# Designed miniproteins, single chains, continued (3), part 80

Each design is a single chain, and the fold is of that chain. pLDDT is the mean over its residues in the fold that is shown.

## One batch from the design tools (miniprotein)

Design m10770
Fold by ESMFold2-Fast:
Structure m10770 (fold): chain A 80 residues (1-80)
Amino acid sequence: KLEEALEKLREAQKLIGEAAESLEDPDNPPEEILKELKKFEEAVRKAMEAIAAGDAEAAEEAAEKAMEYAKRIKKLAEEA
């Protein structure tokens, strides 16, 4: 289950990379994307803390939220 959380985090990071490639200026993304990135970073932090604590269920929940934010960021970048 911890392995599943790590895999979701890796996939979420891949989506963020794809989103950056869709932006005209990846160093200065739109404010809407910056807000979602802050939520994404917080979700990743919570997932990593849960993984470090061995809490598979909390890690999975946080990784799932990170994935959700990553998908929104990719959509916003593609629409920009």
Scores: mean pLDDT 80

Design m10771
Fold by ESMFold2-Fast:
Order: sequence, then C-alpha cells, then structure tokens
Structure m10771 (fold): chain A 57 residues (1-57)
Amino acid sequence: SNRDNVDRYFQNLYDQIRRDNPDWSDDQQRQQAYSRGIRDGVMHDVVRDRAQNTPLP
C-alpha cells in the first residue's frame, strides 16, 4: 500500500540519517527526515505525519 511504501521510505531515511549523524537526538533525526521528505517532493502533510509516527529502525 502507499502507507507501507511511505513507511519504508522513512525507515531507509532514518537508517541513513542515524549512520551520518549518530550523536543526534531522535527529534533531530525525525526533523531531518521530515526536511528530506519535503525536498524529495512527498506531500508536506503526509511527510510530517509519517516522519513523526514512523518507528525508528
């Protein structure tokens, strides 16, 4: 489903962000994922909601 695809997208983003920024807080990692999702052209509201509610890997 589209939900599963969005969740996978954010799981991959979190994995990359944590790898690049291991000293960042969960909040900082989520904010970076949110910003990256907007930049990648995903709908603003969907990006915000999914980034905030997607479990970190």
Scores: mean pLDDT 69

Design m10772
Fold by ESMFold2-Fast:
Structure m10772 (fold): chain A 92 residues (1-92)
Amino acid sequence: MGVPAGIGGRERLELPGAVVVVAYGSDENSALRTAKALAERARKETGLKYIKIKVFKHPTSPLWIGVAAVAETPELAEKALDLAVERIKKLS
């Protein structure tokens, strides 16, 4: 599967059995709303049932990051989300 073309392509996160989407926003609510919308689209495209989302402030820039994992099981969604968040924090 591809990555969202509008994000500049730096944070591409594909994991075994899961799709991860990353959204940026000017505030927590905007990042959450965009991440939810992207996750619902990925869910429809893949048929995967479970969504987990985390939102956090970028440590060095004035933006918020929303990360959502879509997976076949809740446990896989949680694991994929945690791995994606840790990778993003290391790159940020």
Scores: mean pLDDT 74

Design m10773
Fold by ESMFold2-Fast:
Structure m10773 (fold): chain A 80 residues (1-80)
Amino acid sequence: SIVEEAEKIVKEAEKEIEENLEKMTDEQKKEVAKLFGKMLEKYDEVLELADKDPEKAREYLEELKKIKEEIKKLLKKAKE
């Protein structure tokens, strides 16, 4: 389901953030926190719209995927 797909994306991002938190600067932590906040906002939209407007829920799911890639990019910089 769309909801299960969104949940997986959020949980994977949260886990990767937690695993890299100690390696991050305060500035990187602030940037990741901001992106994760946006991710949770889009996740709430998916939950609200999944049954009411599946097409819009899919659009928010795609935005969620883009935010996950931005988080992944920041985490990669923290490992370097």
Scores: mean pLDDT 83

Design m10774
Fold by ESMFold2-Fast:
Structure m10774 (fold): chain A 77 residues (1-77)
Amino acid sequence: SAANRARAEELTERARELAEAAFPEAQAEHPELSPEELRALIERAVEAFGEALFKHQEDEEFLKKAEETLEREEELL
């Protein structure tokens, strides 16, 4: 549905915002990577997450678990 597609898009954007907020800590954890290399890896991860949400957009349980995962990670910031 259009509503489920919109929810998948919202969760994807939320994941992107979370990744941006967590970037300084990710850099500290991976000093062996350049900022450009780390950003590329994070962008690929966000894209993969979005693709999974889009693929499973009609699966309410999948979307709920994705949202719960984002909430958990946001609490760790």
Scores: mean pLDDT 82

Design m10775
Fold by ESMFold2-Fast:
Formats: C-alpha cells, sequence, structure tokens
Structure m10775 (fold): chain A 61 residues (1-61)
C-alpha cells in the first residue's frame, strides 16, 4: 500500500509526527495500527502506543 510505504519511510526518516498524521485515518488497517503504534512509542507516547500494537497483533492472524 502506498500509504503504508510512506508511513514506513517517514518512521525511518524520524518524521514521527508526519507518520502519525498520515496513519491516523487508516486505523481500519492492522499494519497502519502497528506503524502508528511505533510512531507513538518513538514520540514517548507509550500509553497510546501499547493498545495499538496489541490490537494489531490480535488482528494479524
Amino acid sequence: SPVLEEGLALLNAGRYEEAVALLEPHLDDPLAQLLLGQAYRALGRDDEAAPLIAAAQATSA
């Protein structure tokens, strides 16, 4: 997905706030939830990251 590719590229570039803005509209996608969780963790927003990562793992069957 172009959105997931851009989200991953932003995370790799350290552009975490832009990754959050890009990925928030796509929370219906488990991969977008996982990438968003990683962005939140990188920003020190661990309380927001934990449920997203857990939700993504529960959906990735």
Scores: mean pLDDT 80

Design m10776
Fold by ESMFold2-Fast:
Structure m10776 (fold): chain A 66 residues (1-66)
Amino acid sequence: GDRVRELLVKAMQAMSQGDKETAKRYGLEALRELGASEEELEELDKKSVGDVVSAAVEAYQRRYPP
């Protein structure tokens, strides 16, 4: 299984459950696995959960297109 895909599924499940903190954490972990630097992750942590999860999904789609 793809670790990044697992993290994105967990982020989306947390979002559907209203757990914004958990969704943001999984989104940031997915971005880290996709090669985001610690500095970039600190900047993203200041964004909304929607922005972080969207960034993670977009980064995944760029790296692993369907």
Scores: mean pLDDT 80

Design m10777
Fold by ESMFold2-Fast:
Structure m10777 (fold): chain A 78 residues (1-78)
Amino acid sequence: SKLEQVVDVLRELFRRLMPDRAEELDAALDVVLESQRTGEWTPEAQAATQKVLAALKEIAKTHPEEFAETAKRMEEIL
C-alpha cells in the first residue's frame, strides 16, 4: 500500500540520520501501521505517533535538506 511505502521511506531516513534510535523508531512505525490497519487509536498508537513526529521535527532542524528530499518522495508516493 501507499502507507507502507511512506513508512519504508521513513525507516530509511531514521536508519541513516538517527542510527542510535533506528530500532526504537522502527518499533514505533510498526505500531502506527498496525493502528492504521485496525482503525484503533490506542494510547500506544498515540505515543508511537508522537515519537515519530518528534524525530521528524528534530531531523527537519538538523538535516533540513534530507528532510525536504524525503518529503518530496513521500508526496510522489501519495
Scores: mean pLDDT 84

Design m10778
Fold by ESMFold2-Fast:
Structure m10778 (fold): chain A 82 residues (1-82)
Amino acid sequence: GREALRAVAEALLPQLRSPRAREVLRLVLEGAGPEEIAKLDIPEKLREELVEAVRRGDARRLALVVEELDGIDLIKRAVGLA
């Protein structure tokens, strides 16, 4: 579980543009637990999904949710809301 999370974080981190999405993956690479993810300023539903993904070692869910967060922040930036 944890090694798969780290592998996904290493692969995705260079591709993400959102500071918040990048921060999630940096914490995963540092070995941070779900408690550190829970402190991030992220929409509640996405934050809860990220906490659960890290707790369960669900690398696929981690990837999907950080990509969604990255996309949300890119859209907000493009329309002048970020």
Scores: mean pLDDT 84

Design m10779
Fold by ESMFold2-Fast:
Formats: structure tokens, sequence, C-alpha cells
Structure m10779 (fold): chain A 108 residues (1-108)
């Protein structure tokens, strides 16, 4: 939704990087569901940059979303890299473990 993009911009302008990162994660997930992996990657990268500055858990969520976007886009090496970064913050995260295993299997 165009409204989610405006929401993310409004949070950034208001100095709310947590709200902005969450809005970018919602945008990334929307584009993942629509099959637009390039936009999903773009918005997940924005969420990573904001999350890394404010909350390690939010950064981990952004790393997971970015890993999923790269996996679906066919960039398995980057999917592995981002899934591993998420596991450095949350070693028991089941989604990050699944994404890492799937990406590693694709690398053969």
Amino acid sequence: MEELEKEAEAHEKAGDPVGAARAYLKLSQKYLDEGDYEKAIEYAERAVKLGEKVDPRLAAQAYITLAEAYLKAGDYEKAVSWARKALEIDPDNPRAKVLLEEAEKKLK
C-alpha cells in the first residue's frame, strides 16, 4: 500500500527510527507476498540500516526478512550471509535457521 510508504517516511521525519523500520518491514513483507523481490530487498535494507542503530532485535528481524527476500530472488550466498547475522543476535530463531538451511541446500 502507498499508505505504508507514507507511514515509513512520516516516522523518519518525526525522528522515530523504530516506527520507520517496522513500516519498512511491513512493506518488504508485502512485496515478498506479491513476488516483487527487488522492492522487498530495498525496503528490508532500509529496515536493517534503521534497526542496527536502535534495537538489535529489530535488526535481527530485518536480517531475517532480507535473507528471505534474497532466497526468493535466487541470491543464495547473500541469503546465507543475512540469516547468519540474524542467528548471531538470536541463535534460537527458528525462521533464521530454516532460511539458512534452505539457502545452503541451494548452493549445493
Scores: mean pLDDT 85

Design m10780
Fold by ESMFold2-Fast:
Structure m10780 (fold): chain A 83 residues (1-83)
Amino acid sequence: SAAAEEARLRELIEEARRTLEEARRKVDEVQSMDPSAEEARELVELAEKLLEEAKTLSLAQNAFNAAGQALGRADAMLEELKK
């Protein structure tokens, strides 16, 4: 049903939003240690734009995947920068 699809869409958008917020916090941490680390910020900005355009389940899935990629990249960079 349309209502069930709208509920799934809302759930994906909220999950993507939470993932993106975590990614932004970690990107801020990365940039505090390496100000030249623009790639992680660019991934966050891409995910944010995709999330704003997420009108269908497929687009919301793309936004969630992009947010996850940004988070994963920030995590990997933090591990490389850690003592």
Scores: mean pLDDT 83

Design m10781
Fold by ESMFold2-Fast:
Structure m10781 (fold): chain A 95 residues (1-95)
Amino acid sequence: MRELLELQYEVAKSLLEKGRYEEAKKLFEKLAKIAEADGDYLMTARAYYGLGRALDKLGRREEAIRRYRLAIDYARQAGDDALKAEGEAALREVE
């Protein structure tokens, strides 16, 4: 399961980097739900962070803010201070 989620995360990240924001959004949404159901807090945080970035690029700022807050909370639960800091920085830029 995790290896498949890691692959899906890399695909979603690549879509985001290529400006394919709507596709990246849909894949990050799927990834976040699966990771959250699996109790994978780190993957859930990474997926919500990516989803927030895709939503921000699509101009959906309020939705991006909600997803960044989720990413920060899950990153905190996972003990990933770097990802938490990235989420907090992204949140400040959108607000």
Scores: mean pLDDT 87

Design m10782
Fold by ESMFold2-Fast:
Structure m10782 (fold): chain A 84 residues (1-84)
Amino acid sequence: TAEQEELRARARRLAAEALRAARAGRAAEARRLMAEALAALEELLELNRQNGLLNLPTLSPAELEALRAEMEAAAAEVAALIAA
């Protein structure tokens, strides 16, 4: 759905912004942006689950796993960069 596409794009954009902020030494901004990225991922996962129950279009398990892995990798990198 358009909402799923928006949430996926939002999660990826926010994670990329968090990584840029972390590399720039903006720890507080990086934490906030990464938290927002993870919140968008959780909202997408819940929407995907609900859509599946309603027989609406969903992301495949492979697509969800790839996105989760991408977000986990970004979160780990942000955490490593801001460790102080």
Scores: mean pLDDT 85

Design m10783
Fold by ESMFold2-Fast:
Structure m10783 (fold): chain A 120 residues (1-120)
Amino acid sequence: MVDFSSFSDEELEKFLEEMLLILSQALQLIKDKYPEYGEILDKLIEELQKIYEDYYFNKVDPREALKEFLEVLEKFAKEHPEVAKLLLEEIKKYAEENPNDENYEYIKKLGEILEEVLKK
């Protein structure tokens, strides 16, 4: 399991914002290539956006939002492992093509999370 115990609340907030953005972009790319997964991907994005909105409106603390985010990703990978693998491949490709991105460390961390979830 990826360890977030060393993250400050500010770092967790930034991580959640960047992860939602990166996932939204990767999911759209998969949807464009594999339109048969469109409904599954739209549902995942809807669930992740709801978690971020609950956090943004101070209904949930950043650590609780992260926990819910990881639980949604774990459930998704268990129910749709082939799609979760495609998502991991797109995130890894983005990281390899954008090594100088200011959010590279968060992109890499998201990839590590998806790899850990897929092992479960």
Scores: mean pLDDT 76

Design m10784
Fold by ESMFold2-Fast:
Structure m10784 (fold): chain A 75 residues (1-75)
Amino acid sequence: EVKLETVKKAGDAAIENLRQAGKTDEAERFQKELDEAIKNKDYDKAIEIVAEGLRAAGRPEDAELTKKVLTGIVK
């Protein structure tokens, strides 16, 4: 389903941004949380995890924009 694929790709990108920022432990934690949210089809939680991951990577503006875009796709 397009919604699931879009959220998953955004989450994978956010986790990669954490790894690039040298926050490997945080990236592993967010990956686990994201995988669980996706497995449960909890899009609201998955979007929140993506936004928090981007904030943790030092990208708060991208976090706000991504949350808005993904919320629009899911709703």
Scores: mean pLDDT 79

Design m10785
Fold by ESMFold2-Fast:
Structure m10785 (fold): chain A 116 residues (1-116)
Amino acid sequence: SSLIDKLKELFKELEEEVRKLIKAGLNFDIESAEEYLARIREIAEEIKKIAKEIAKEDPSLKKLAEQLIKAVDDLLAAAEQILEGARNKDIRAIIGGALAMIGSLIDLRRILEQLE
C-alpha cells in the first residue's frame, strides 16, 4: 500500500526530529527546539491525514487508525512539554516529556506493524 509506505517514511522522519528535539531540550536550546517541534507538528498532521484516509478506504482498519491518531496526539503533547521545560530550564519536565515521546514512538511502531 502506497499510504502505508508513506506512513513508514513519515515515521522515520518523526523519529529523527524527536531525537533532535530531545537533544535541543536537554541543552536548553529554545530556538532549535521550536524548529524541531514545528517539523514534528507538520509530520504529525500528515500522519493523521493518512490514518483517516486508510480508515476510509478500509473500515476494518478504523480502530488501528484511531490508535495511530491518539499516539500522535500523545506525542505532540509530550513534545510541547519538552519545549516548555527547556524554556523554564526544568530538566524533570524535559526528561518526562522525552520518556513520554519514546513511549508514543513505541506505540506508533507497533501500530504500523499491524497495518502491514
Scores: mean pLDDT 90

Design m10786
Fold by ESMFold2-Fast:
Structure m10786 (fold): chain A 67 residues (1-67)
Amino acid sequence: SEEKKNEEFVEEFKKKTGDEKDADLLRKLLDQGYSKEAALLILQARKVKDTDPELAERLLKKAEELK
């Protein structure tokens, strides 16, 4: 049930964004036990890491608090 919901969430994300790499990372994070909210924050942190590493660090901290 939970695995199916996670798979449906990843497929919906892939359909909306068209980003296979982000979808694969999202699946891995959910498999590691992160919530959907925490997994999305980690994805956002990776996207801004090269342009705003301080913001990326704050997003990662928030994701860790939500696990």
Scores: mean pLDDT 80

Design m10787
Fold by ESMFold2-Fast:
Structure m10787 (fold): chain A 65 residues (1-65)
Amino acid sequence: MDQIRQNPDNQDVANRITQQLLADPNNVDAINALNYGLSLNPNNQAFRAAISGWRRRFPNNSIIN
């Protein structure tokens, strides 16, 4: 959360959250951080790409699919 608060458009933050979700697709903190980032800037392509990649890798994840 703090990284998104300080740098909501930062691509490195989006990439780090994506890596956390790829390691544990049920990581609620990482999911909440990604959703929070999108709520601050819904047009942020880095966060949108992160969600798309995560869904493609884990299409049966019941939290966001």
Scores: mean pLDDT 66

Design m10788
Fold by ESMFold2-Fast:
Structure m10788 (fold): chain A 108 residues (1-108)
Amino acid sequence: EEKRKEIEKLIDEGVQALENGDYETAIEKFKEAIELAKKENDYFSRADANYLLGLAYEQLGKKEEAIKYFEEAIRDYRKVADMPGVPEWVKEAARRRIEELEERIKKL
């Protein structure tokens, strides 16, 4: 609840930095979000933060780092898709993101 709001705020700040071309700040915010989501066992937020971190590295031309974080995101999305008690629409969103990321990695 409170920690989830903190994770969401870090992701939002990172997205703002990414949109402004401030990739250094974006990377720092997404890494902070990943660490907090990891401590909270929030696999969905951790997946989202890893996906966005991958996008930031892709924008910097860091292909190897981008692929690494996209693969981390896929791993966490797969965990969400298989988790009991997660709403079906969240599982469907995770499966869709996995397909999008697998296609994105092929283009890198």
Scores: mean pLDDT 86

Design m10789
Fold by ESMFold2-Fast:
Structure m10789 (fold): chain A 88 residues (1-88)
Amino acid sequence: SLIDEAIEIIDDPSLTPEQKIIRITNLFLDAIDAGVPVEELLEFARAVLEKVREKYPEYFDSVKNALLALGREYYPEHLEELERIVEE
């Protein structure tokens, strides 16, 4: 699943935190381009942010802002839902 792939990236010891953020952001963008349902994209965002908060809290705001920027560009009608997820 998309979430499992993101968790694999977060748990990869060969990647720096910055590389993990880039790969996760690209994974999210690729999923948008592939037409993954918005409900699955929102669950992906929630799972990623929860893991980043636990493992790399200092990068939480960077990941949050990247996901919000993508949500604003591709799903402006669902931005309020995404904003609720990032505030949890």
Scores: mean pLDDT 80

Design m10790
Fold by ESMFold2-Fast:
Structure m10790 (fold): chain A 67 residues (1-67)
Amino acid sequence: MVLLVAKVKDPEKAKKIIEELGGEILGVSEDGVIKAEFENEEQAKKAIEALKEAGLLESYELLVLPP
């Protein structure tokens, strides 16, 4: 599994994009940081690119979690 931690400009729109691309939302902070879990890196990278294309992504970290 892969954890995405992303600082976004519009958390509600970003959540919809992440969920449509197979991400499970683990949490959203008041300062606009979203934590989401993906099954693999390819799905997580797809979500990152979609967020970039939408102009929502300010910064991110991608963490590969042990099984």
Scores: mean pLDDT 82

Design m10791
Fold by ESMFold2-Fast:
Structure m10791 (fold): chain A 112 residues (1-112)
Amino acid sequence: GAASLAYGGGNSAYAAGKAIVERAGKKVSPETATGLALTGIGGEFGGRQAIKLAKSELEREGGLLAYLGGHKAKEAALLIIKNNGVATEEARRLGEEAYRLGKRGYELGKEA
């Protein structure tokens, strides 16, 4: 249901965001950066489906936060790829935002 999609999508965004923050200022392999981008895309997809299927405000809010968090994680990972695998300060900031949004999204999905 929508709650499970918000939970799953939020957790994906949280995990990808955290992984990006932990790699700040470091060189990231193309495989790792691609995996992080795909994880962010998974968060976006889960969030979108949660919004579409939501029957409560908590499910809709959780889905929206999962969607936004997943989008930010994807943007951060793509920025790492664009910068020859370097996790720049901008990628770190996007990763922190993905971490916070994703965590709140999965918490709302869990409570819904």
Scores: mean pLDDT 88

Design m10792
Fold by ESMFold2-Fast:
Structure m10792 (fold): chain A 75 residues (1-75)
Amino acid sequence: MEERKKKAEELIKKAEETLKGAQDAYNNGSVEEVEKLVEEARKIAKEGLKIPDVAQETANAAARAVRLLNEAKEK
């Protein structure tokens, strides 16, 4: 049980840090960095699906990162 809680907290923290990194890369106009961070966010979201308490939060962070990538690619 402690391992699951620790992993959940770690995944939420990683998701938030990855999303912040994607936002910073987006603001700097680095599409390639946004793409890398979106891939990382998607991996975190997949891992979060195994932990019900954080699945939605990690999925939301990944969705927001994907939105940033789509906006970076549009004119």
Scores: mean pLDDT 76

Design m10793
Fold by ESMFold2-Fast:
Structure m10793 (fold): chain A 64 residues (1-64)
Amino acid sequence: SEEIKNMSDEELDELLNKLKEEGKITDEMIKKAAEVMEEKLKEGKSYYEALREAKRLIIEEVLK
């Protein structure tokens, strides 16, 4: 969790691509990420910040 929080955008994208290739990302995880993204956008976060939080959530869900 702490390591994921401190990852760069490039590191997050590389890890997400690896997890996607390994088939570890489910449709349910994507749905949860979309919900988090909508919540962050509603809070006034930028698209960039909302997307970053969504990516982080998927990684954390896979690594449970």
Scores: mean pLDDT 79

Design m10794
Fold by ESMFold2-Fast:
Structure m10794 (fold): chain A 69 residues (1-69)
Amino acid sequence: SPDEELIREYLARREEFERKLEELKRRVEEAEKVSPELGRKAQEEAERKIEELRRELEEFERRIEEQLR
């Protein structure tokens, strides 16, 4: 079923999103060990990337909703 395939793809993308969140968190922690300033900059970059990834996931979810209508 195309609907089942889209839902499966969404779950895969959500799992990838969670993996990337952990990766970004680790990078922030590593930067903070070098200096507070680098940690802050890494946190800002991580927040921007998280927002972008979340937006992509939300857009994919919206596509699924449209196909189920």
Scores: mean pLDDT 81

Design m10795
Fold by ESMFold2-Fast:
Structure m10795 (fold): chain A 58 residues (1-58)
Amino acid sequence: SRAEAREALELFEEDLAAFGRRYPQYARAIVEALGELGEYSRERREELVERIIALMNA
């Protein structure tokens, strides 16, 4: 799940079409996490991934 969450986030940022084909179930968690964390730097990507996982398990 952690590896999938990281890959889903990468596709969401780089290739939204591929994201929609492979990991559409992550869309809500990613959008919510981005909304909560606001502007995140690439160095805080790990925190964003952790939040996405937490939201997927809620």
Scores: mean pLDDT 78

Design m10796
Fold by ESMFold2-Fast:
Structure m10796 (fold): chain A 93 residues (1-93)
Amino acid sequence: GKVRVVFTGELRLEGGRVTASVRVEAEGEDKVVLTFIRERDGKKVGHLETLVAENGQTVTVTLDGVEAGDEIVAEAYGAKSGKVDRARAKVVE
């Protein structure tokens, strides 16, 4: 199938955490695994497994261990196809 992920808002730091909002679209998938990675050291800062509607859905994930200026990669993995899509955004204050 096809998998797509995009950030739908700013990654704003509040109290040492970010609530990330992403839109996930997947064609022919049963499940999408979302992993949020801090680019400076490759550390996983968020994770969600979700069912995806064919026309897409917006999901929110709390990211921990993030600082202003961090580049965050949202990786969407389609469990059925093994396809991956990535989006990138910077944490702002």
Scores: mean pLDDT 82

Design m10797
Fold by ESMFold2-Fast:
Structure m10797 (fold): chain A 79 residues (1-79)
Amino acid sequence: SKVEQLKELEKKTLAGIEQIKTLDESGAAIAARILSREVREQLLSLGVPEEIAEEAAKAVLDQDEEALRRAFERAKESL
């Protein structure tokens, strides 16, 4: 289901942020940009509204796990 795909994407994205936090500043910036784009594209493909997908993308760039969790809660409510 789309909800199960969202749960899996949330877990992978949170793990990705954790890994990004172990990198140096330059590596973290590059990895966060890539993960941010991938998460946005995957959320849009699942039918999540653009504003929520952008919130999740920003949370990845900010390495803000709490903001990411809030964005995914809104994504689940939007389906």
Scores: mean pLDDT 88

Design m10798
Fold by ESMFold2-Fast:
Parts: C-alpha cells; structure tokens; sequence
Structure m10798 (fold): chain A 92 residues (1-92)
C-alpha cells in the first residue's frame, strides 16, 4: 500500500508540474483566455480519468483538480493585472 501511495503521489505531482508549465507557456505565447480555459478543462478531465484508473479516491482527485483550476484562474487574473499595469505605465 505504501508503494501504491508513493506512485500515486509521484504521478499526481508530475501531472501538476507539467500542467503548470504548459499554462505558463501558453500565457507567454499570447493564447486567449478562452483557449487557456479550454485547455484547463480538457487537461483536468484527462487527470480525473487517469486518477480513477490509478485508484485515487474521488476526494483526492477533486482536491487536486480544484488546486489546478485555482492555479489556472490565478494565472489568467495575473495576466490581466499585468496588462492593466502596462497600460497605466504607458500613459505616464
């Protein structure tokens, strides 16, 4: 059971890091908010399926999915704030 729990944790951590990296890369590449949201939704659906196949509990899957949704939403909000700050500085 300990080996199974470690494997689940490692695979979840790998997915989370890959997801975060891709979201940041897409923002830097100038993808729209709608494309970022679509990518997030598709990636999280894939993670839910993989998590179930790995034998993760529904609670564990939901908690990780929420963390990734919150990350993506915060990155989009930060992008909007950075855009507003750049516009403000351009008026100075």
Amino acid sequence: SAAKEEAQKRQAEEFMEDFKKKVKEMIEAGYSDSVLKGFTEQSLASFRDAGRKMGMSQKEIDELVKKLQDFSSNQIKQKQKDKEEAARKAEE
Scores: mean pLDDT 81

Design m10799
Fold by ESMFold2-Fast:
Structure m10799 (fold): chain A 101 residues (1-101)
Amino acid sequence: GKIKVEIKARSIGDKTEVEVVITAETAEEAREMAEKVAEFLKTHLGATKVEIEIDEETGKAVVKAVLKGSDARLIAEQVANFIKEEYPEAEVTVTVEEIEG
C-alpha cells in the first residue's frame, strides 16, 4: 500500500511507550493520520503525553505517547485496529518490547 504505519510499543515498568511512524504520499496525509492517532491515544487509551513530529519533505509523521500500564501488546493491537478501520489500505507493522527494570 501507499500508506505504511509502523507501531512500536515498549513496556518499561508500569508505563508503556508507543511510537507510531506514518509514511504517506504527502505530508498532509501523514499529518491528518497522525492527528487522528494522537486523538485516539489521548481520548480512548488515556495517554498522558502525546507528541507529533512531521517531516514535510518525506511525508513522514511520528506520534509518541506515554500510557499507564504494562500491556504493550494490547495497547499496540488497539492502535493497529484503529488504523486499519480508518485506513483499510494501510500496511501496518507492530513491534512489541517488554523491558524489565
Scores: mean pLDDT 83

Design m10800
Fold by ESMFold2-Fast:
Structure m10800 (fold): chain A 77 residues (1-77)
Amino acid sequence: SSPLDKSVVEAAMTVYNTLKAMGVPDEVTAKATVREAEEFLAARGKELTEEDKKAIIDAVAKEDKSVAEILKELLSK
């Protein structure tokens, strides 16, 4: 895995954890988590790879299966 793969997951998880702690609804939390990952990589001239998508989904799934299922739907488009 590249160093950027770890960094994008950490950026996504920071947004997920912050919004979850604030009691934000699962769908809103999932959309914000995806947006953060996309913006993190776009700032570096990159797009989300299939490996990045899987890593983010797997990381969230360890904490929250509901948000992880929404992420799977959002990232399949």
Scores: mean pLDDT 83

Design m10801
Fold by ESMFold2-Fast:
Structure m10801 (fold): chain A 115 residues (1-115)
Amino acid sequence: SIEERLAQDEAALRALDPSALLNGLIREALKELLLYKETGDLSVVRTVVVDGVEVPVIVLPYVMATLGASSVIDLMGRADEIRAAIAEAIALLKAGDYDAWFEAMLEFARLHLSS
């Protein structure tokens, strides 16, 4: 089930740093990734607005990792860079490179914890 895969991925992230709580954004992005994997439909994924740009939650950790951002505030004033990173992320997602999303989640977690 989606819930079992989410729990497995959350356990893998916690194993990276057992003392840290999983970032809620990473958890939600993994949930949206699993939903997309089940349906193949990007219209069912949630979006958030960052610097006036609609960012699918599924790609938000990838965007943040790519731009070196530990929070969404670090993305303010960078709308063109956000749009470019979203386009790259969606292209990889449509190509079925789900391992890239897991690596982005881990990189985002490391970046967040290093702040």
Scores: mean pLDDT 68

Design m10802
Fold by ESMFold2-Fast:
Structure m10802 (fold): chain A 72 residues (1-72)
Amino acid sequence: MEVLITAKTEPGKGKEVLEQTQKALKDIPGVKGVHLVSDDTVAVLVEESAADRAAEAVASVPGVVSVEVRPV
């Protein structure tokens, strides 16, 4: 099953957070995609088995204010 991780960023930092999130997740198996939703929101689609590791990696990215994890 897949999980959606939504990261809220500082205003206008969405693109920078997207790039850093892609780099942070490159070594985590089960990541399906990283997408810019708005200028302050990045979404990550991952396999359930990778969700905890991916959420921790996303939360460590500079400019991320909050992280929400939701089953798809």
Scores: mean pLDDT 83

Design m10803
Fold by ESMFold2-Fast:
Structure m10803 (fold): chain A 56 residues (1-56)
Amino acid sequence: KTIEVYPADDLPATGEPLADLTGLSPEERSQTLAEMMKKYDADSLIDRGGGIAYLL
């Protein structure tokens, strides 16, 4: 399973939205993504510099 973060203006047509990271600091963003990786048992993370995290 992969968690991938997308720009709010370029969201994927498929996948499950997990969280809106918009407005988080870089530290809060990293912590939130790490917690999601653990919660959803994700094997990889792809951060495209966006605000919306998806499970793929």
Scores: mean pLDDT 80

Design m10804
Fold by ESMFold2-Fast:
Structure m10804 (fold): chain A 76 residues (1-76)
Amino acid sequence: MVVTYVAPASSQAGLDAVAQLIADLAARTGRPVRVTAEAAGWTETVTRPTLEQIKAFFEKALAAGDQDITFRFEPV
């Protein structure tokens, strides 16, 4: 199962939605969630991301001038 969500890089609501999706997917599956964050010039993958790591993805996108980040969530 893979869930995809596109978040505006400047959106606090998008950051909150990403954190909630990770928590909900982990709770429903009982498995760790692998998250891939992808923008125009970069891709990063983290299993069991912290809130600080999620914030860092949004900060990186803003610094790079990216409009959106595509997140892919996969229980592993």
Scores: mean pLDDT 83

